# Designs tried in a protein design run: designed miniproteins, single chains, continued (6). Part 9

Each design is a single chain, and the fold is of that chain. pLDDT is the mean over its residues in the fold that is shown.

## One batch from the design tools (miniprotein)

Design m20303
Fold by ESMFold2-Fast:
Structure m20303 (fold): chain A 68 residues (1-68)
Amino acid sequence: SMEKELEEEIKEALARMLVSIAKLLLEKGDNEGAIEMAEKAIEIAKELENPDEEIIKEAEEIIRKAKE
């Protein structure tokens, strides 16, 4: 349905936006904020009908760097 397609598109866009926010927070030295946003991105990406492995991998890399 059109609503289901829109929901998937919104979830994917939100996950990508959260990764972008996490990167900005990491650049600013907000390691805790970067981890929080990246973890939210992973959860949303996993809810997709076809989980976006690129989003998940990128978010996991942000978490790794933030924990250094």
Scores: mean pLDDT 85

Design m20304
Fold by ESMFold2-Fast:
Structure m20304 (fold): chain A 82 residues (1-82)
Amino acid sequence: SLEELKKEAQELAGEVQELLKKNYEKIAADPELLKKLLELLAEADKAIEELNNAKNEEEAKAAKKRLEETIEQIKELIKTVT
């Protein structure tokens, strides 16, 4: 359902916040990585806004997919510093 899709994406947003809390200092040590992270966070914020404003399942699925893809890019960026 639309409500379930929105809930799943809110859980994904929470996962991003935890990853940032855990890895921020490590990424902030590299100005180029920090810049890339901030760009990806802005993209995730846009996807979350699109999802919150979704009127149907198609819009919600599109926004969720974009959010998931952005989160995967954030996770890959974090891996490059280990």
Scores: mean pLDDT 80

Design m20305
Fold by ESMFold2-Fast:
Structure m20305 (fold): chain A 102 residues (1-102)
Amino acid sequence: SLEEIKKKALELVERAERLAEEALRLAMEALKKAETLEQLNRAIGLALQAIGLLFEAELLKKKIEEAKTEEEAKEQLKKAEELLREAEELLERARELLEELE
């Protein structure tokens, strides 16, 4: 149903937001520990990507709420799945950078 698809999409977006917020936090910690210009640039890049994902999540929540058909809701669900995948990958990259700086 339309409501079930919207609910699943929102749950995925909320999960992606939590992962992106964690990635941003780790990127900011890496920024504090950076000793080289390369490390600094990597930390900044990860932080900007996390901010971008948080912006995309906010826009996607609005589009999910505005969806009037199952087809529109399924399109937003697919975008939510893609956003979650990007957030998971970004979090892993942030963890790897921070481990290198420990």
Scores: mean pLDDT 90

Design m20306
Fold by ESMFold2-Fast:
Structure m20306 (fold): chain A 62 residues (1-62)
Amino acid sequence: SDEEIEKILKEAEKELLREVVLNGKVFEDPKGELKRRVEEIAKKRGLSEEEIKRLLEAVNNS
């Protein structure tokens, strides 16, 4: 599951980076936007609440 966590984080980061770099999007809170995307992707993949919490903690500590 740690491998899945890493994949979700990388996917969320890539999506956010594409919006910033390619579309010129500016976010007031980039870290908050990253957490939102990570949570959305994890929920779509059917992760448990505990796994989602671990993902969000990883984003907060980065």
Scores: mean pLDDT 75

Design m20307
Fold by ESMFold2-Fast:
Structure m20307 (fold): chain A 71 residues (1-71)
Amino acid sequence: DAAELRAAVDAYLAALAARFASVDAALRDAVLAAIRATAEAYLAGDLAAARAAEEAGLPYFRAAMEALAAQ
C-alpha cells in the first residue's frame, strides 16, 4: 500500500527532523527534502531518479551529521 509506505516515510522524516533540530534549518530542510525525493522516486519505480536524488542529498546529509558530531 503506497499510502501506508508514504505514512512510514513521513514518520521517519519527522524523527530525523527531531534528530537534526539543533542543525541549521536550511541544511536540515535540504537533508529531509533529499530523503523525501529519494523515497518518492522509489515509490514511483524510478530507480534512476531515486539514485540521482540520493547522490544529490549525500553532501547535505554528511554536513548535517558532522554538525551533530561537533556538538
Scores: mean pLDDT 82

Design m20308
Fold by ESMFold2-Fast:
Structure m20308 (fold): chain A 65 residues (1-65)
Amino acid sequence: DFMSEEAQQAFMDAAREAREEATEYSSGATLGGPSSTSVEEAEEMGRRAAEALRRDMEREEEERR
């Protein structure tokens, strides 16, 4: 089942590139440069992702019941 995780990472990588491109072309006019906020938001997103993964795994285990 490692394929699912690899596929998700590939999707996330593509999403990151899309966001960077969108940020440079779109957000550049609004925000400007990078800031410490990016780091804090990244950490918060990491926590959210971890929680979502835990729930997803819990559902999978419950379905196996």
Scores: mean pLDDT 60

Design m20309
Fold by ESMFold2-Fast:
Structure m20309 (fold): chain A 61 residues (1-61)
Amino acid sequence: SEKEKLMELFIKTAKDIKAKWNPSDEEKERIIKALVNYAKHEFGFSDEEVEEFKKKIEEAL
């Protein structure tokens, strides 16, 4: 699905960001918030899908 493709892309991007820039905890929180808001508003993620997505991004960062 498009939602699964989006999650996979953003998880990959989060791993790349961690490897190249090693963001601070504050920067990680801003990244997570931005990606979650995008998924919610642009792709129609449910609250449950948002929670799952947030956990996966947090683990990747």
Scores: mean pLDDT 82

Design m20310
Fold by ESMFold2-Fast:
Structure m20310 (fold): chain A 105 residues (1-105)
Amino acid sequence: VTLTQSPTSLTASVGETVTLTFTASEDIDGKISWYKQRPGEKPQLLITNATKLAPGVSSRFSGSGSGTTYTLTISSLVAEDEAVYYAKEYKFSPNVWGQGTTLTI
């Protein structure tokens, strides 16, 4: 299975909306989680099962997709959204992480 996050990096402004994509070479049946990693902080779970917002996470984050292609959308960007975003599939063992997308604001 080949796993790719796209883009590898992007730059956006406060108030914009960005989309991050995860592509798998095989159907992962919605078994994908999205994470946010800021420097000096623990990774924060954002989305589980492709579309389910994690407890306490801002509704500015949303997940979509099915089969082999999944998207994380972040709306109304704030400075705190500057981070590396990782997707993780959990359909296959061992679980595989994407390479990450770096968001600069």
Scores: mean pLDDT 84

Design m20311
Fold by ESMFold2-Fast:
Structure m20311 (fold): chain A 104 residues (1-104)
Amino acid sequence: LYRVRAEVTVTGRDGESALAAAEELADAVLAGARAAPGVLSVEVEVEQDPADPRVHTVRVEALFADAEGAAQVVASIVAAVRAVAARPDVEAVDFELRVEEVAA
């Protein structure tokens, strides 16, 4: 099995912009993961920073039966991060991705 974990922190011009960008990213990642071969589970969470409403974190955890599905979701995450970072209402994007081969 393959586990993909990602955290993407989006800083928007305001809270509404940050939420819209985070939701765009979450929707794109979820669609990509569901379309990927061998998908077993996918969880996407959007969380607002309690100290700063302009900061939202998108957390992704997905499990795949094969490496092809994991690679496809990684590509979807990277594409979604690039799209969100290109938005004029987004000030910063921080991105961490991990892929692990796990016991079946």
Scores: mean pLDDT 86

Design m20312
Fold by ESMFold2-Fast:
Structure m20312 (fold): chain A 67 residues (1-67)
Amino acid sequence: AREALLKGAELLSQGKYEEAVKYFDEAIALDPNNALAYYLKGIAYRHLGDEEKAEEYFNKARELKPK
């Protein structure tokens, strides 16, 4: 989970948004309550021009209680 999140975040910083989404999907599959993974996935979709998907994932991150 953590390793997939870190790889996704690195790809996101490099502008590789589609690849970053794949690693965030892996992180979510390993931990479905990972609010940070949903939030970062939303950022990636915003950069890909998909504002509707970005908003959906930001809302999902908000529903998951931060610790």
Scores: mean pLDDT 80

Design m20313
Fold by ESMFold2-Fast:
Structure m20313 (fold): chain A 67 residues (1-67)
Amino acid sequence: LEEAARRIVEIATRHLREAPVVDDESLKLAVTKAANELLKQGYTPEEVSRAVALALPEIRAAAERLR
């Protein structure tokens, strides 16, 4: 779970940095892209859901820093 959460933070923050505007929609898209990438890597939907929940506070903090 720790590894999956770390990966979600890394992928989501990368997508947030590439977004033209950092808002609720771009945050949702970044998280969705990170989740889909983990699913492609063989993580289960259950693992991804838990990893997203664990990663969300850090992703939100990163979004605040990018504004």
Scores: mean pLDDT 78

Design m20314
Fold by ESMFold2-Fast:
Structure m20314 (fold): chain A 68 residues (1-68)
Amino acid sequence: DGALELSIKLLPVLAKLSEEAKDAIGKALSEAARKGLSEEEMKKVVLETLEKYASKELAEEAKELLEK
């Protein structure tokens, strides 16, 4: 389950987020998984959601975590 695996990898970043930002990411990942998006497309959606609801710095940190 790609969405669950991405959520686990992002736990250090998610711990720094507001409840609203966490909810937005969870909803975005669920929608992407429901639409059958690729893992690369799901990563893109997560990073875009982090930039919108959190910060560019946290999105950059998440990008580095997802590349591991």
Scores: mean pLDDT 77

Design m20315
Fold by ESMFold2-Fast:
Structure m20315 (fold): chain A 115 residues (1-115)
Amino acid sequence: MVVLEESGGGTVKEGGSLRLSAKVSGLDFANADISWWRQKPGEPPVFVASIRADGSTRYAPEVQGRATISVDRAAQTAYLDLRDLRLEDTAVYYAVAVNGTRVAIGEGVEVTVVP
């Protein structure tokens, strides 16, 4: 069974920063592709950032320059660092891990940006 243990959400003031973490177990992390997605109230889930097994990264235009995705292979943990947070960044954030045919989605971590 694949498990994603997400953390690092909460309430943060606009202009602030936070780190989201996803610890992955039960799959070959070194060969996994990791992505972060977010869902705002009343909207469909949207892509935020990804890092592939080869280290290549991709970012959604809405967070380009304000987000960094990284991995600690030894700790089997993926991170999403968010900076210059805006009210529009309020969402539930989900980590997704893919290795071959195996896909795991986290339970989601709530991020609330306040004035």
Scores: mean pLDDT 84

Design m20316
Fold by ESMFold2-Fast:
Structure m20316 (fold): chain A 70 residues (1-70)
Amino acid sequence: SPLAELAAREAELYERARRGEASEEELEELEKLTLEIVEMVGEQNNDPELKERMEKMARRVVEELRERLA
């Protein structure tokens, strides 16, 4: 499924970022993919509050990874 394909790509980028091996460009791609997954999941659940919470969490995770690489 498209969601599973996006999730697999996101997981690969997250693993690289967690190891401190991600570039700024890869972190931007990770954030974009994670937000796209959140949008699809939010749409499937018809829960805008869940979507908003997941978006905030995704952005915080990426920001923390970015800070670790700085």
Scores: mean pLDDT 81

Design m20317
Fold by ESMFold2-Fast:
Structure m20317 (fold): chain A 60 residues (1-60)
Amino acid sequence: MSTLTLTFEDEETARQLAETLKALDPSLQVEVQGNTVTITSDLSIEELIGLVLRAIGDLL
Protein backbone atom coordinates (compact mmCIF):
# COMPACT_ATOMS: atom_id res chain seq x y z
CA MET A 1 0.00 0.00 0.00
CA SER A 2 1.31 3.43 -1.01
CA THR A 3 0.15 6.95 -0.19
CA LEU A 4 1.14 10.06 -2.12
CA THR A 5 0.16 13.64 -1.21
CA LEU A 6 0.37 16.48 -3.74
CA THR A 7 -0.29 20.18 -3.10
CA PHE A 8 -1.17 22.53 -5.96
CA GLU A 9 -1.48 26.27 -6.42
CA ASP A 10 -5.28 26.13 -6.63
CA GLU A 11 -8.27 23.83 -5.98
CA GLU A 12 -9.20 23.58 -9.68
CA THR A 13 -5.86 21.96 -10.59
CA ALA A 14 -6.19 19.53 -7.66
CA ARG A 15 -9.72 18.58 -8.74
CA GLN A 16 -8.70 18.14 -12.40
CA LEU A 17 -5.82 15.85 -11.39
CA ALA A 18 -8.14 13.79 -9.14
CA GLU A 19 -10.65 13.35 -11.99
CA THR A 20 -7.90 12.33 -14.43
CA LEU A 21 -6.43 9.82 -11.96
CA LYS A 22 -9.85 8.23 -11.35
CA ALA A 23 -10.31 7.92 -15.13
CA LEU A 24 -6.88 6.25 -15.52
CA ASP A 25 -7.30 3.83 -12.59
CA PRO A 26 -10.68 3.62 -10.80
CA SER A 27 -9.12 1.42 -8.07
CA LEU A 28 -7.24 4.45 -6.72
CA GLN A 29 -8.53 5.98 -3.49
CA VAL A 30 -8.32 9.70 -4.31
CA GLU A 31 -9.19 12.42 -1.78
CA VAL A 32 -9.26 16.17 -2.48
CA GLN A 33 -8.97 18.67 0.37
CA GLY A 34 -8.70 22.22 -0.92
CA ASN A 35 -5.61 22.36 -3.16
CA THR A 36 -4.25 19.03 -1.79
CA VAL A 37 -4.75 15.60 -3.39
CA THR A 38 -4.09 12.41 -1.36
CA ILE A 39 -3.83 9.15 -3.30
CA THR A 40 -3.86 5.75 -1.60
CA SER A 41 -3.39 2.54 -3.59
CA ASP A 42 -2.09 -1.03 -3.47
CA LEU A 43 0.31 0.01 -6.26
CA SER A 44 3.99 0.58 -5.48
CA ILE A 45 5.10 4.19 -4.95
CA GLU A 46 7.00 3.88 -8.28
CA GLU A 47 3.85 2.86 -10.19
CA LEU A 48 1.78 5.52 -8.42
CA ILE A 49 4.28 8.25 -9.39
CA GLY A 50 4.09 7.00 -13.01
CA LEU A 51 0.29 7.37 -13.02
CA VAL A 52 0.51 10.87 -11.52
CA LEU A 53 3.03 11.98 -14.16
CA ARG A 54 0.74 10.63 -16.90
CA ALA A 55 -2.26 12.47 -15.41
CA ILE A 56 -0.26 15.73 -15.27
CA GLY A 57 0.76 15.18 -18.91
CA ASP A 58 -2.92 14.85 -19.88
CA LEU A 59 -3.56 18.27 -18.25
CA LEU A 60 -0.80 19.95 -20.29
Scores: mean pLDDT 80

Design m20318
Fold by ESMFold2-Fast:
Structure m20318 (fold): chain A 57 residues (1-57)
Amino acid sequence: MLSKEELEKAKEYTKKAKELLEKDPDLSGKEVAEKLGVSEKTLKKYIDYLLANELAD
């Protein structure tokens, strides 16, 4: 399980990524990650973790 701080970061980045894709579905994963100030790998890791634990927004 992620720490409280890491879980909050995962939720925040996943929520922001979802909002960005909702406004502009043509955004690539790289562009979404760049807008959030993280690497594409980091963003995917957070999303995958939340999906695996049914904690996704």
Scores: mean pLDDT 73

Design m20319
Fold by ESMFold2-Fast:
Structure m20319 (fold): chain A 97 residues (1-97)
Amino acid sequence: SIEEANKKAFEKLIETVKKLAKENPEETEEAIKKLEEMYKAEKDPIVKAQLLTDLALLYYAQGKLEEAREYAEKALELDPENEVARLLLERIKEELE
């Protein structure tokens, strides 16, 4: 199903981001700073939601679950249809409970 395919793609994304963050912690911190600067300059709410989703993924990969949750929630406020943000928020809530 499409939902099963989306969940499988999300799991591969999470594994990839976690591996990259572990192998390249300095580059991950630089990526976070760049995304935060891009977010502050951005005016399009859908693009802002994607930047917040990318920030949530990187914070999640670093084990910063509360920050990841806040960014994923903000992403869904701007774009309720963002599947990556929705799946990430579900995963974070499971790990915090």
Scores: mean pLDDT 88

Design m20320
Fold by ESMFold2-Fast:
Structure m20320 (fold): chain A 64 residues (1-64)
Amino acid sequence: SAEEIAKEAAEAAAKAADGAEALSRAGQVLNRHKAGPEEIKAAAEALAKTGTPQAKAAGQMLSL
């Protein structure tokens, strides 16, 4: 589901050292699940709500 993909993307991004790595890790999760617009939107929202600065930055970039 979109929520499960979003959670996996957020968890992967949380382990990243910076925003670029967080975006790359989230993107790999989305690509593995063949994510469409709905899944990407859910992941962007989950990342933006994450407590780490790098994951929040990645979420903002995905929501553009």
Scores: mean pLDDT 78

Design m20321
Fold by ESMFold2-Fast:
Structure m20321 (fold): chain A 58 residues (1-58)
Amino acid sequence: SEIEKLAEELAELQAKLYKELGVEVDKELLFKNALEFGKEDFERAKKMKEHLKETLAE
C-alpha cells in the first residue's frame, strides 16, 4: 500500500539522519512509528518525507 511504502521511505530517511547525528535507532521501530504516523496524517507524513530528503541532500 502507499502508506506502507511511505513508512518504509520515512524509516530509511530517519535512520540516515539519526546515523549522521551519531544515534543508532532500531529501523523496525522507526518503520512502525512511521506507519502509525502515515495512518493518522498521511499528508503530514508526506511533507516530513520531503523535508527529510531536503535535509539529507545537503
Scores: mean pLDDT 80

Design m20322
Fold by ESMFold2-Fast:
Structure m20322 (fold): chain A 80 residues (1-80)
Amino acid sequence: SEFEKLYTIGLFLLIAAESEVFVLRRLGADEETVKRLEERIKELKKKLYNSKTPQEIKEVIGQINELIDELTALERELLA
């Protein structure tokens, strides 16, 4: 179903985001920034888990992609 496919995508994106936060911590991201990002991932996990329609999951995936963009920007700054 569309719901199951989107849910699986959301889960994999969240796993990717968690892995990126772990890498950022090792690259020297400050503890406050890491904690904020971990809390954001935790909130997105709750939203995904509570999603009941494909549309709700698409909205959560959008928010996960926004987080991934923030993670990418931070990685770029840490590597500069």
Scores: mean pLDDT 88

Design m20323
Fold by ESMFold2-Fast:
Structure m20323 (fold): chain A 81 residues (1-81)
Amino acid sequence: GYGSITLLHQRLAELYLEKADPSDAKAKEILQRGKEEPINEEDKEKLLKLTSELASSEVFDAYREDINTSGEKINKELEQK
């Protein structure tokens, strides 16, 4: 469900902050918003871009399947009717 996608992206954002850019304000904002309320359209777009960036990173090759799956689900939500 949506909650599962949010938890996966929160974990990926935490990993991104730890390994790639610890000062990324948008990744920090996404983690905070994920705890307080549903992710808005801006945050969903940021998560889609984040997962795309992580999927292209050699550091995260082992997580590529999970990253791509999360990105696909968020992309479908952005295409909402």
Scores: mean pLDDT 57

Design m20324
Fold by ESMFold2-Fast:
Structure m20324 (fold): chain A 70 residues (1-70)
Amino acid sequence: MEELEKEIDELVDKARQSTDPEEINALIKKIGELYDKLVEEGYDPSKAASRYAAAVLDAIGAQIEKELAA
């Protein structure tokens, strides 16, 4: 479980640093798959959904921030 959470955190960090929309979308999809696996391992589905939503918003928010600053 913790190892899977670490993998998710690494992908979230990579998504925040990426400027390629295609790469960001691929990373978001992968993060979602890993959260689904966390739920399979007994993690709270509501908490998983909230954390996934936060990760997606962080990645997309960083992209929007750059667009607005340009």
Scores: mean pLDDT 76

Design m20325
Fold by ESMFold2-Fast:
Parts: C-alpha cells; sequence; structure tokens
Structure m20325 (fold): chain A 106 residues (1-106)
C-alpha cells in the first residue's frame, strides 16, 4: 500500500500542474498531464485489485478521451471551460480513490 500512496500523491501533483498549464494556456502540456493522470489511475487500480478503483479509473479514462475529442471541435473559450470542469471532476475521482485506499488500510 505504500506504493499506492505514492501514486496518489503523484496524481495530486499532476492535477496541480494541469491547473497551472491551463492558467498559462499550455494546452499540449495539459493534455500530456491528463494522459499521465489516467496512467496513474490504471496503475492504482491494478495494484489495489479493487473493483471500485477500477470503475474510477475507467471513468477517468472516458473523461479524458471525451475531453481530447471535445477540444478538437470547440472554441478556445469552450475548450478552457471543458478542461477546467474535467480537472474538477478528476480531483473528485482521485478523492474517492484516496478514501478507498485509506479504508483498505484499516
Amino acid sequence: MEEVKKLVEEARKILDEARRALDNGDLPRFLELMRKLVELFEKIAELTGDPRVRELAEQARKLVEDLEEGMKTLSPEEARQLARAAVDTLRGLLDEVERIVKEKES
């Protein structure tokens, strides 16, 4: 479980970096960070073996896929709004992952 905790902390840092990338208008960096975040969710799901974490990882993957597709067709303003909403949703998914991880240590 110590490895899982390190991955959760890395995911939180990525979300903070993603917010900064959006604030700076660096959309390529933002998308790179979103893909890396999905990879971390998948690794946490594999290490925990918990179906609830697998479901959260699948939700994160679909959200990022929808975000990447949406950003190809949306105006710059709509793309920024979608990206900010995605970061907020991913933060909520990560909070649930952390709750499940802490529960499994008890």
Scores: mean pLDDT 85

Design m20326
Fold by ESMFold2-Fast:
Parts: structure tokens; sequence; C-alpha cells
Structure m20326 (fold): chain A 78 residues (1-78)
């Protein structure tokens, strides 16, 4: 139960982070979104970071933000 709650919270935080980055990108603040994501990825586990990057890539594609999509693809490939 505790492990399940911790897992839900961890992935929930990644969803919130991805949403904030998408909001910044929609406002034309793509470089600020990338800087924010770099800080978040550094603080997350490898599993959480991968989940976050996959969500960011999906959102970037929906927005048509090629710069953000490319950043996420490069990070997932590393």
Amino acid sequence: MREELEREVEFGIADIVAGVAALLARKGLTEEAIAFLEEQVARLSEEQARYLLEKVLELARELGDERLARWAEERLAA
C-alpha cells in the first residue's frame, strides 16, 4: 500500500511537470520549458524521468513544438 501510493505520487508529479512544460511551450516559452524540464529530470529517478520525457514528447507533438519534441527525443535516446 505505501509503495503503491509512493508510485502513484511519483508518476502524478511527472504528469504535473509535463503539464507545466506544455503550458510554457504554448506561451512561446520553449527554452524556459526545456530549462525547467532539465532541472526536474535531474531530480527524478530514471523510471520517472523516462515517463516524464515520453509525456513531454506526446504534448510537444500535439502542440507542434519541434524544438521541445527534439529535446525530448534526444533525452529518451540517451
Scores: mean pLDDT 78

Design m20328
Fold by ESMFold2-Fast:
Structure m20328 (fold): chain A 73 residues (1-73)
Amino acid sequence: DIAARIAELRARARELKAEMEKNSGDVDKQKELWDELVRIYGELVRLQREAGLPADEAPPAPVNLGENDYIPK
């Protein structure tokens, strides 16, 4: 159900954060991982809202990744 899906997304987010730390010197990899992490957090916040849960898990954004307002492929 929604709670199980939230837990799953949190686990994926933790894995992505670990990958970002591992690849901290690789800007291209940081952008790729951050884009995926943002997508996961967007889904997580949506599910939390639907379940009536507080949504306060937002990772800090890496500085100067870009100025895009959209996420194309």
Scores: mean pLDDT 68

Design m20329
Fold by ESMFold2-Fast:
Structure m20329 (fold): chain A 68 residues (1-68)
Amino acid sequence: KSAEVIKRTAEEAGVPLSDEQAERLAEASKGASDEQIRKAVLEALRIANGDVRDFDGFVQLVQQQLKK
């Protein structure tokens, strides 16, 4: 499931996400492959310097990375 890929990717980067946050990112990433989602999440975390407190903004960053 895409939500599990997102949770594992963020956890490996040192930024644990809740189930709700991972599901929201999975919904925002519908149609993308697991590899595309993984790369987009890692790039968004790099840009945000690991700060996901503004989660709405973080979702927008991930979507921007997915648009290539």
Scores: mean pLDDT 82

Design m20330
Fold by ESMFold2-Fast:
Structure m20330 (fold): chain A 92 residues (1-92)
Amino acid sequence: GDENRQLAAELKEKLESRGIKVEIKLEGNTLTIVLEIEDVKRLTGIVLSLIGLSLDGYDIEIQLEGNKLTVVIRADDEAALKAALERMLQSL
């Protein structure tokens, strides 16, 4: 199903509408978000949602490479990924 691709596209569009430069990639049940580190201060809601997802058992990896922050979210299945995307969208 394309529902998670549509939610990921909506997340990208909402972030871009706030002036945030973002790249979002979806491969299976793995969501990759790439941001510039300076924009993280504007994303307190998303940061808190990621902490909550990690506490709820989601596999979340954060990598810093130069000025790029990469967030990788690995969900157990499509339903878990949908819940994670919806939670991030609600935090905006």
Scores: mean pLDDT 83

Design m20331
Fold by ESMFold2-Fast:
Structure m20331 (fold): chain A 86 residues (1-86)
Amino acid sequence: MKLVLVYRNMTPEQLTGYALRAIGLELDGYEVKIEIKGDTLTITIGNLSPELVEQFIAEAKELAKKGAKVKITQDGDTLTIEVTFP
């Protein structure tokens, strides 16, 4: 499964923290692509385990409880999680 994470309206500290987490996944051997455009972070992960996919979905749900706008879509083997911070 391919996972695309799009985080929008990030603070500099959120951007740094989330980008460092993505680098950590790359160091753990995952196929990770990181793209930063202003206050938007896009992370693409190629070969993610089902357990990690569930963790990212759970994180998105928790962010929604904290006021973020969350959209989750699936097209074939690609899951896209879009988060817009308040």
Scores: mean pLDDT 85

Design m20332
Fold by ESMFold2-Fast:
Structure m20332 (fold): chain A 67 residues (1-67)
Amino acid sequence: DAATEAGIEAYTERAREGGSVLDGVAAEEVKVEAEVDGDQVKVTITTKGGTRTTTVSTTGLVAAADL
């Protein structure tokens, strides 16, 4: 679904920006991985400061992407 993909992409970019700011590294040094698991998306952010994982609803991402 294009809306879900757009939501995941937008969330991934925000997560990358947050990791960059939080750890004081360039955005290109922030690795963000998104994995769809049923109705949820598991997002893993890896920087020199460490690895963080969060889970968001695909329904929430679709709503945020403005279908």
Scores: mean pLDDT 67

Design m20333
Fold by ESMFold2-Fast:
Structure m20333 (fold): chain A 70 residues (1-70)
Amino acid sequence: SIEELAEELFKKYDKDGDGTLDYDEFVEAMKSLGFSEEEAKKLFNKYDKDGDGTLDKDEFIEAVKEGLES
């Protein structure tokens, strides 16, 4: 499922194990799915809802779902 794919990518790209993806980690994860850096940036800005500069797992799953449901 998209959720399982997103969870595996989150685990892979959360290199520090801090439970969040920063912008660079997010872009690398999205590029692995075939997205451009420009597309990844748009999704990051949309799903960084609290403006802390990171995405948690739930925000990341939503971003991946929106990107793939095009």
Scores: mean pLDDT 79

Design m20334
Fold by ESMFold2-Fast:
Structure m20334 (fold): chain A 58 residues (1-58)
Amino acid sequence: ASPLEQVVAAMIAALQAGDDETARKLAEEYAKLAGWDPSLADSIVAVLRRTLAERAAA
């Protein structure tokens, strides 16, 4: 598995555990690995939360 896949899996686990702070820090790592600005971390977490909520409702 790619490093990006591993960080995404860890972010999902943190969000499911209710650890929003850990998820945000992992989103910063994701942004760095993807070559993006770490300031996008909050946006990455928001998108992932929305995706998980939609999948949980389906």
Scores: mean pLDDT 79

Design m20335
Fold by ESMFold2-Fast:
Parts: structure tokens; C-alpha cells; sequence
Structure m20335 (fold): chain A 95 residues (1-95)
């Protein structure tokens, strides 16, 4: 099983700092499971989403909503799979 992690930070328009953490797991069945966690560093509010996709899909997009600040974050995860590793890149943007 191959795993990779990446993080990004977003400063929301209301001044909140949000940390986005992505964990990717390449499953033995040829799928990838992504867990995206967005945490407001001021309030400690944390929201997670999990999505499993075919490894052939090459990217996954998440919209994470943080109700305490009424903030929406678009998280785009791109990845490369090789026989020797899994590389994940994350981009996060406030909507």
C-alpha cells in the first residue's frame, strides 16, 4: 500500500487561516482513497471528506464548507503513481 500526504493553507477573506491536509492511500484494488481535512486554526473547527476514485482518474476535487466562518474551500488534488511511489499535489482556493 502506497501513501502520500500534502498540505496547503488558505487565508479566508474574513481573515481566518485554514489548513488543508490531504492524505492519499493507493489501495490494492487499483483505487485511491483521499481524506481531505480542513481546519480553522483560530476556532479549531475541523471538517473532513473522504472520496475513493479509480487510480486512472488522475485528480479529485472537493468542496469543503466550514460553517463557523461561512467559508467554502475548493480543494483540487492531483497525483502521479509510479511503481516506486505515490506523489500528491494539493491546491486550495476560497470560493
Amino acid sequence: MKTSEASATVTASDGSTIEVHVKAVLNDDGTITFTVTATDLETGESVSQTKTIPASAKSATFIVYLPSTNTRIKVTVTYEITDDGLKVTVKATEL
Scores: mean pLDDT 79

Design m20336
Fold by ESMFold2-Fast:
Structure m20336 (fold): chain A 73 residues (1-73)
Amino acid sequence: EEEKEKKRLLKIYEELPEGLRALVDAVSNVIRKRLEEEGRWDLKPEFDAEDARLQALTDKAMENIKKEIEKLK
């Protein structure tokens, strides 16, 4: 009963990190393509810095999800 729902919820949490990485990568790709299309090479250092920050925030979110997974076990 509750054990079955716990296992189902655990599976959802286990799949969530892959979805988050895919989303972050998609956002970075859209911004990069836009910079290339507009010839905004002057913004590349700022984009690289923000992309690195977004990746760091994603890593932190992934670690928090892992902690929630451990709580569900």
Scores: mean pLDDT 75

Design m20337
Fold by ESMFold2-Fast:
Structure m20337 (fold): chain A 79 residues (1-79)
Amino acid sequence: TQADYEAGLARLRASMAASPPLLAKAGEALIEGAEAILKGEPLEKVKEYLEKAAEYLKQAAGRPEEVEEGLEEMKKALE
């Protein structure tokens, strides 16, 4: 159910607190984006969370081009 999905997001959020700082921030931004979708927030706000997550992932992953391409594909899919 939607409530089970929300409970899962809460567990992921707790797990991110134990992760390395950059990965924890990226994960938290992704979870906030998923929560925004559940709350029916505008696509503009969802995109902001995805962009924040991508910024942290670029720093952690060392492959900024692939992260950027993935972000653009996701933003296009939301429109």
Scores: mean pLDDT 68

Design m20338
Fold by ESMFold2-Fast:
Structure m20338 (fold): chain A 78 residues (1-78)
Amino acid sequence: SMAQQEMAESYFGALKLFKEAKEGLKEGKLSKEEAKKLLEEALEKLKRYKEVALEPPEEEKKKIEEFEEEIKELLKSL
């Protein structure tokens, strides 16, 4: 379904952006401002995932909440 495709794209997109920000900071390839932009975009993608996901299983819901917290903590550290 379109909803399942959008959920997958949003979640995978957020993972990619988070990884790029984290590794880019670690490798000195990204400035704090560039990493912050990627992390903010990752949060917007997770927000879209939550808007499309109607009733996710409890384990999946916890996984998404933990991921959102990891992004916010990294963003706060910048």
Scores: mean pLDDT 84

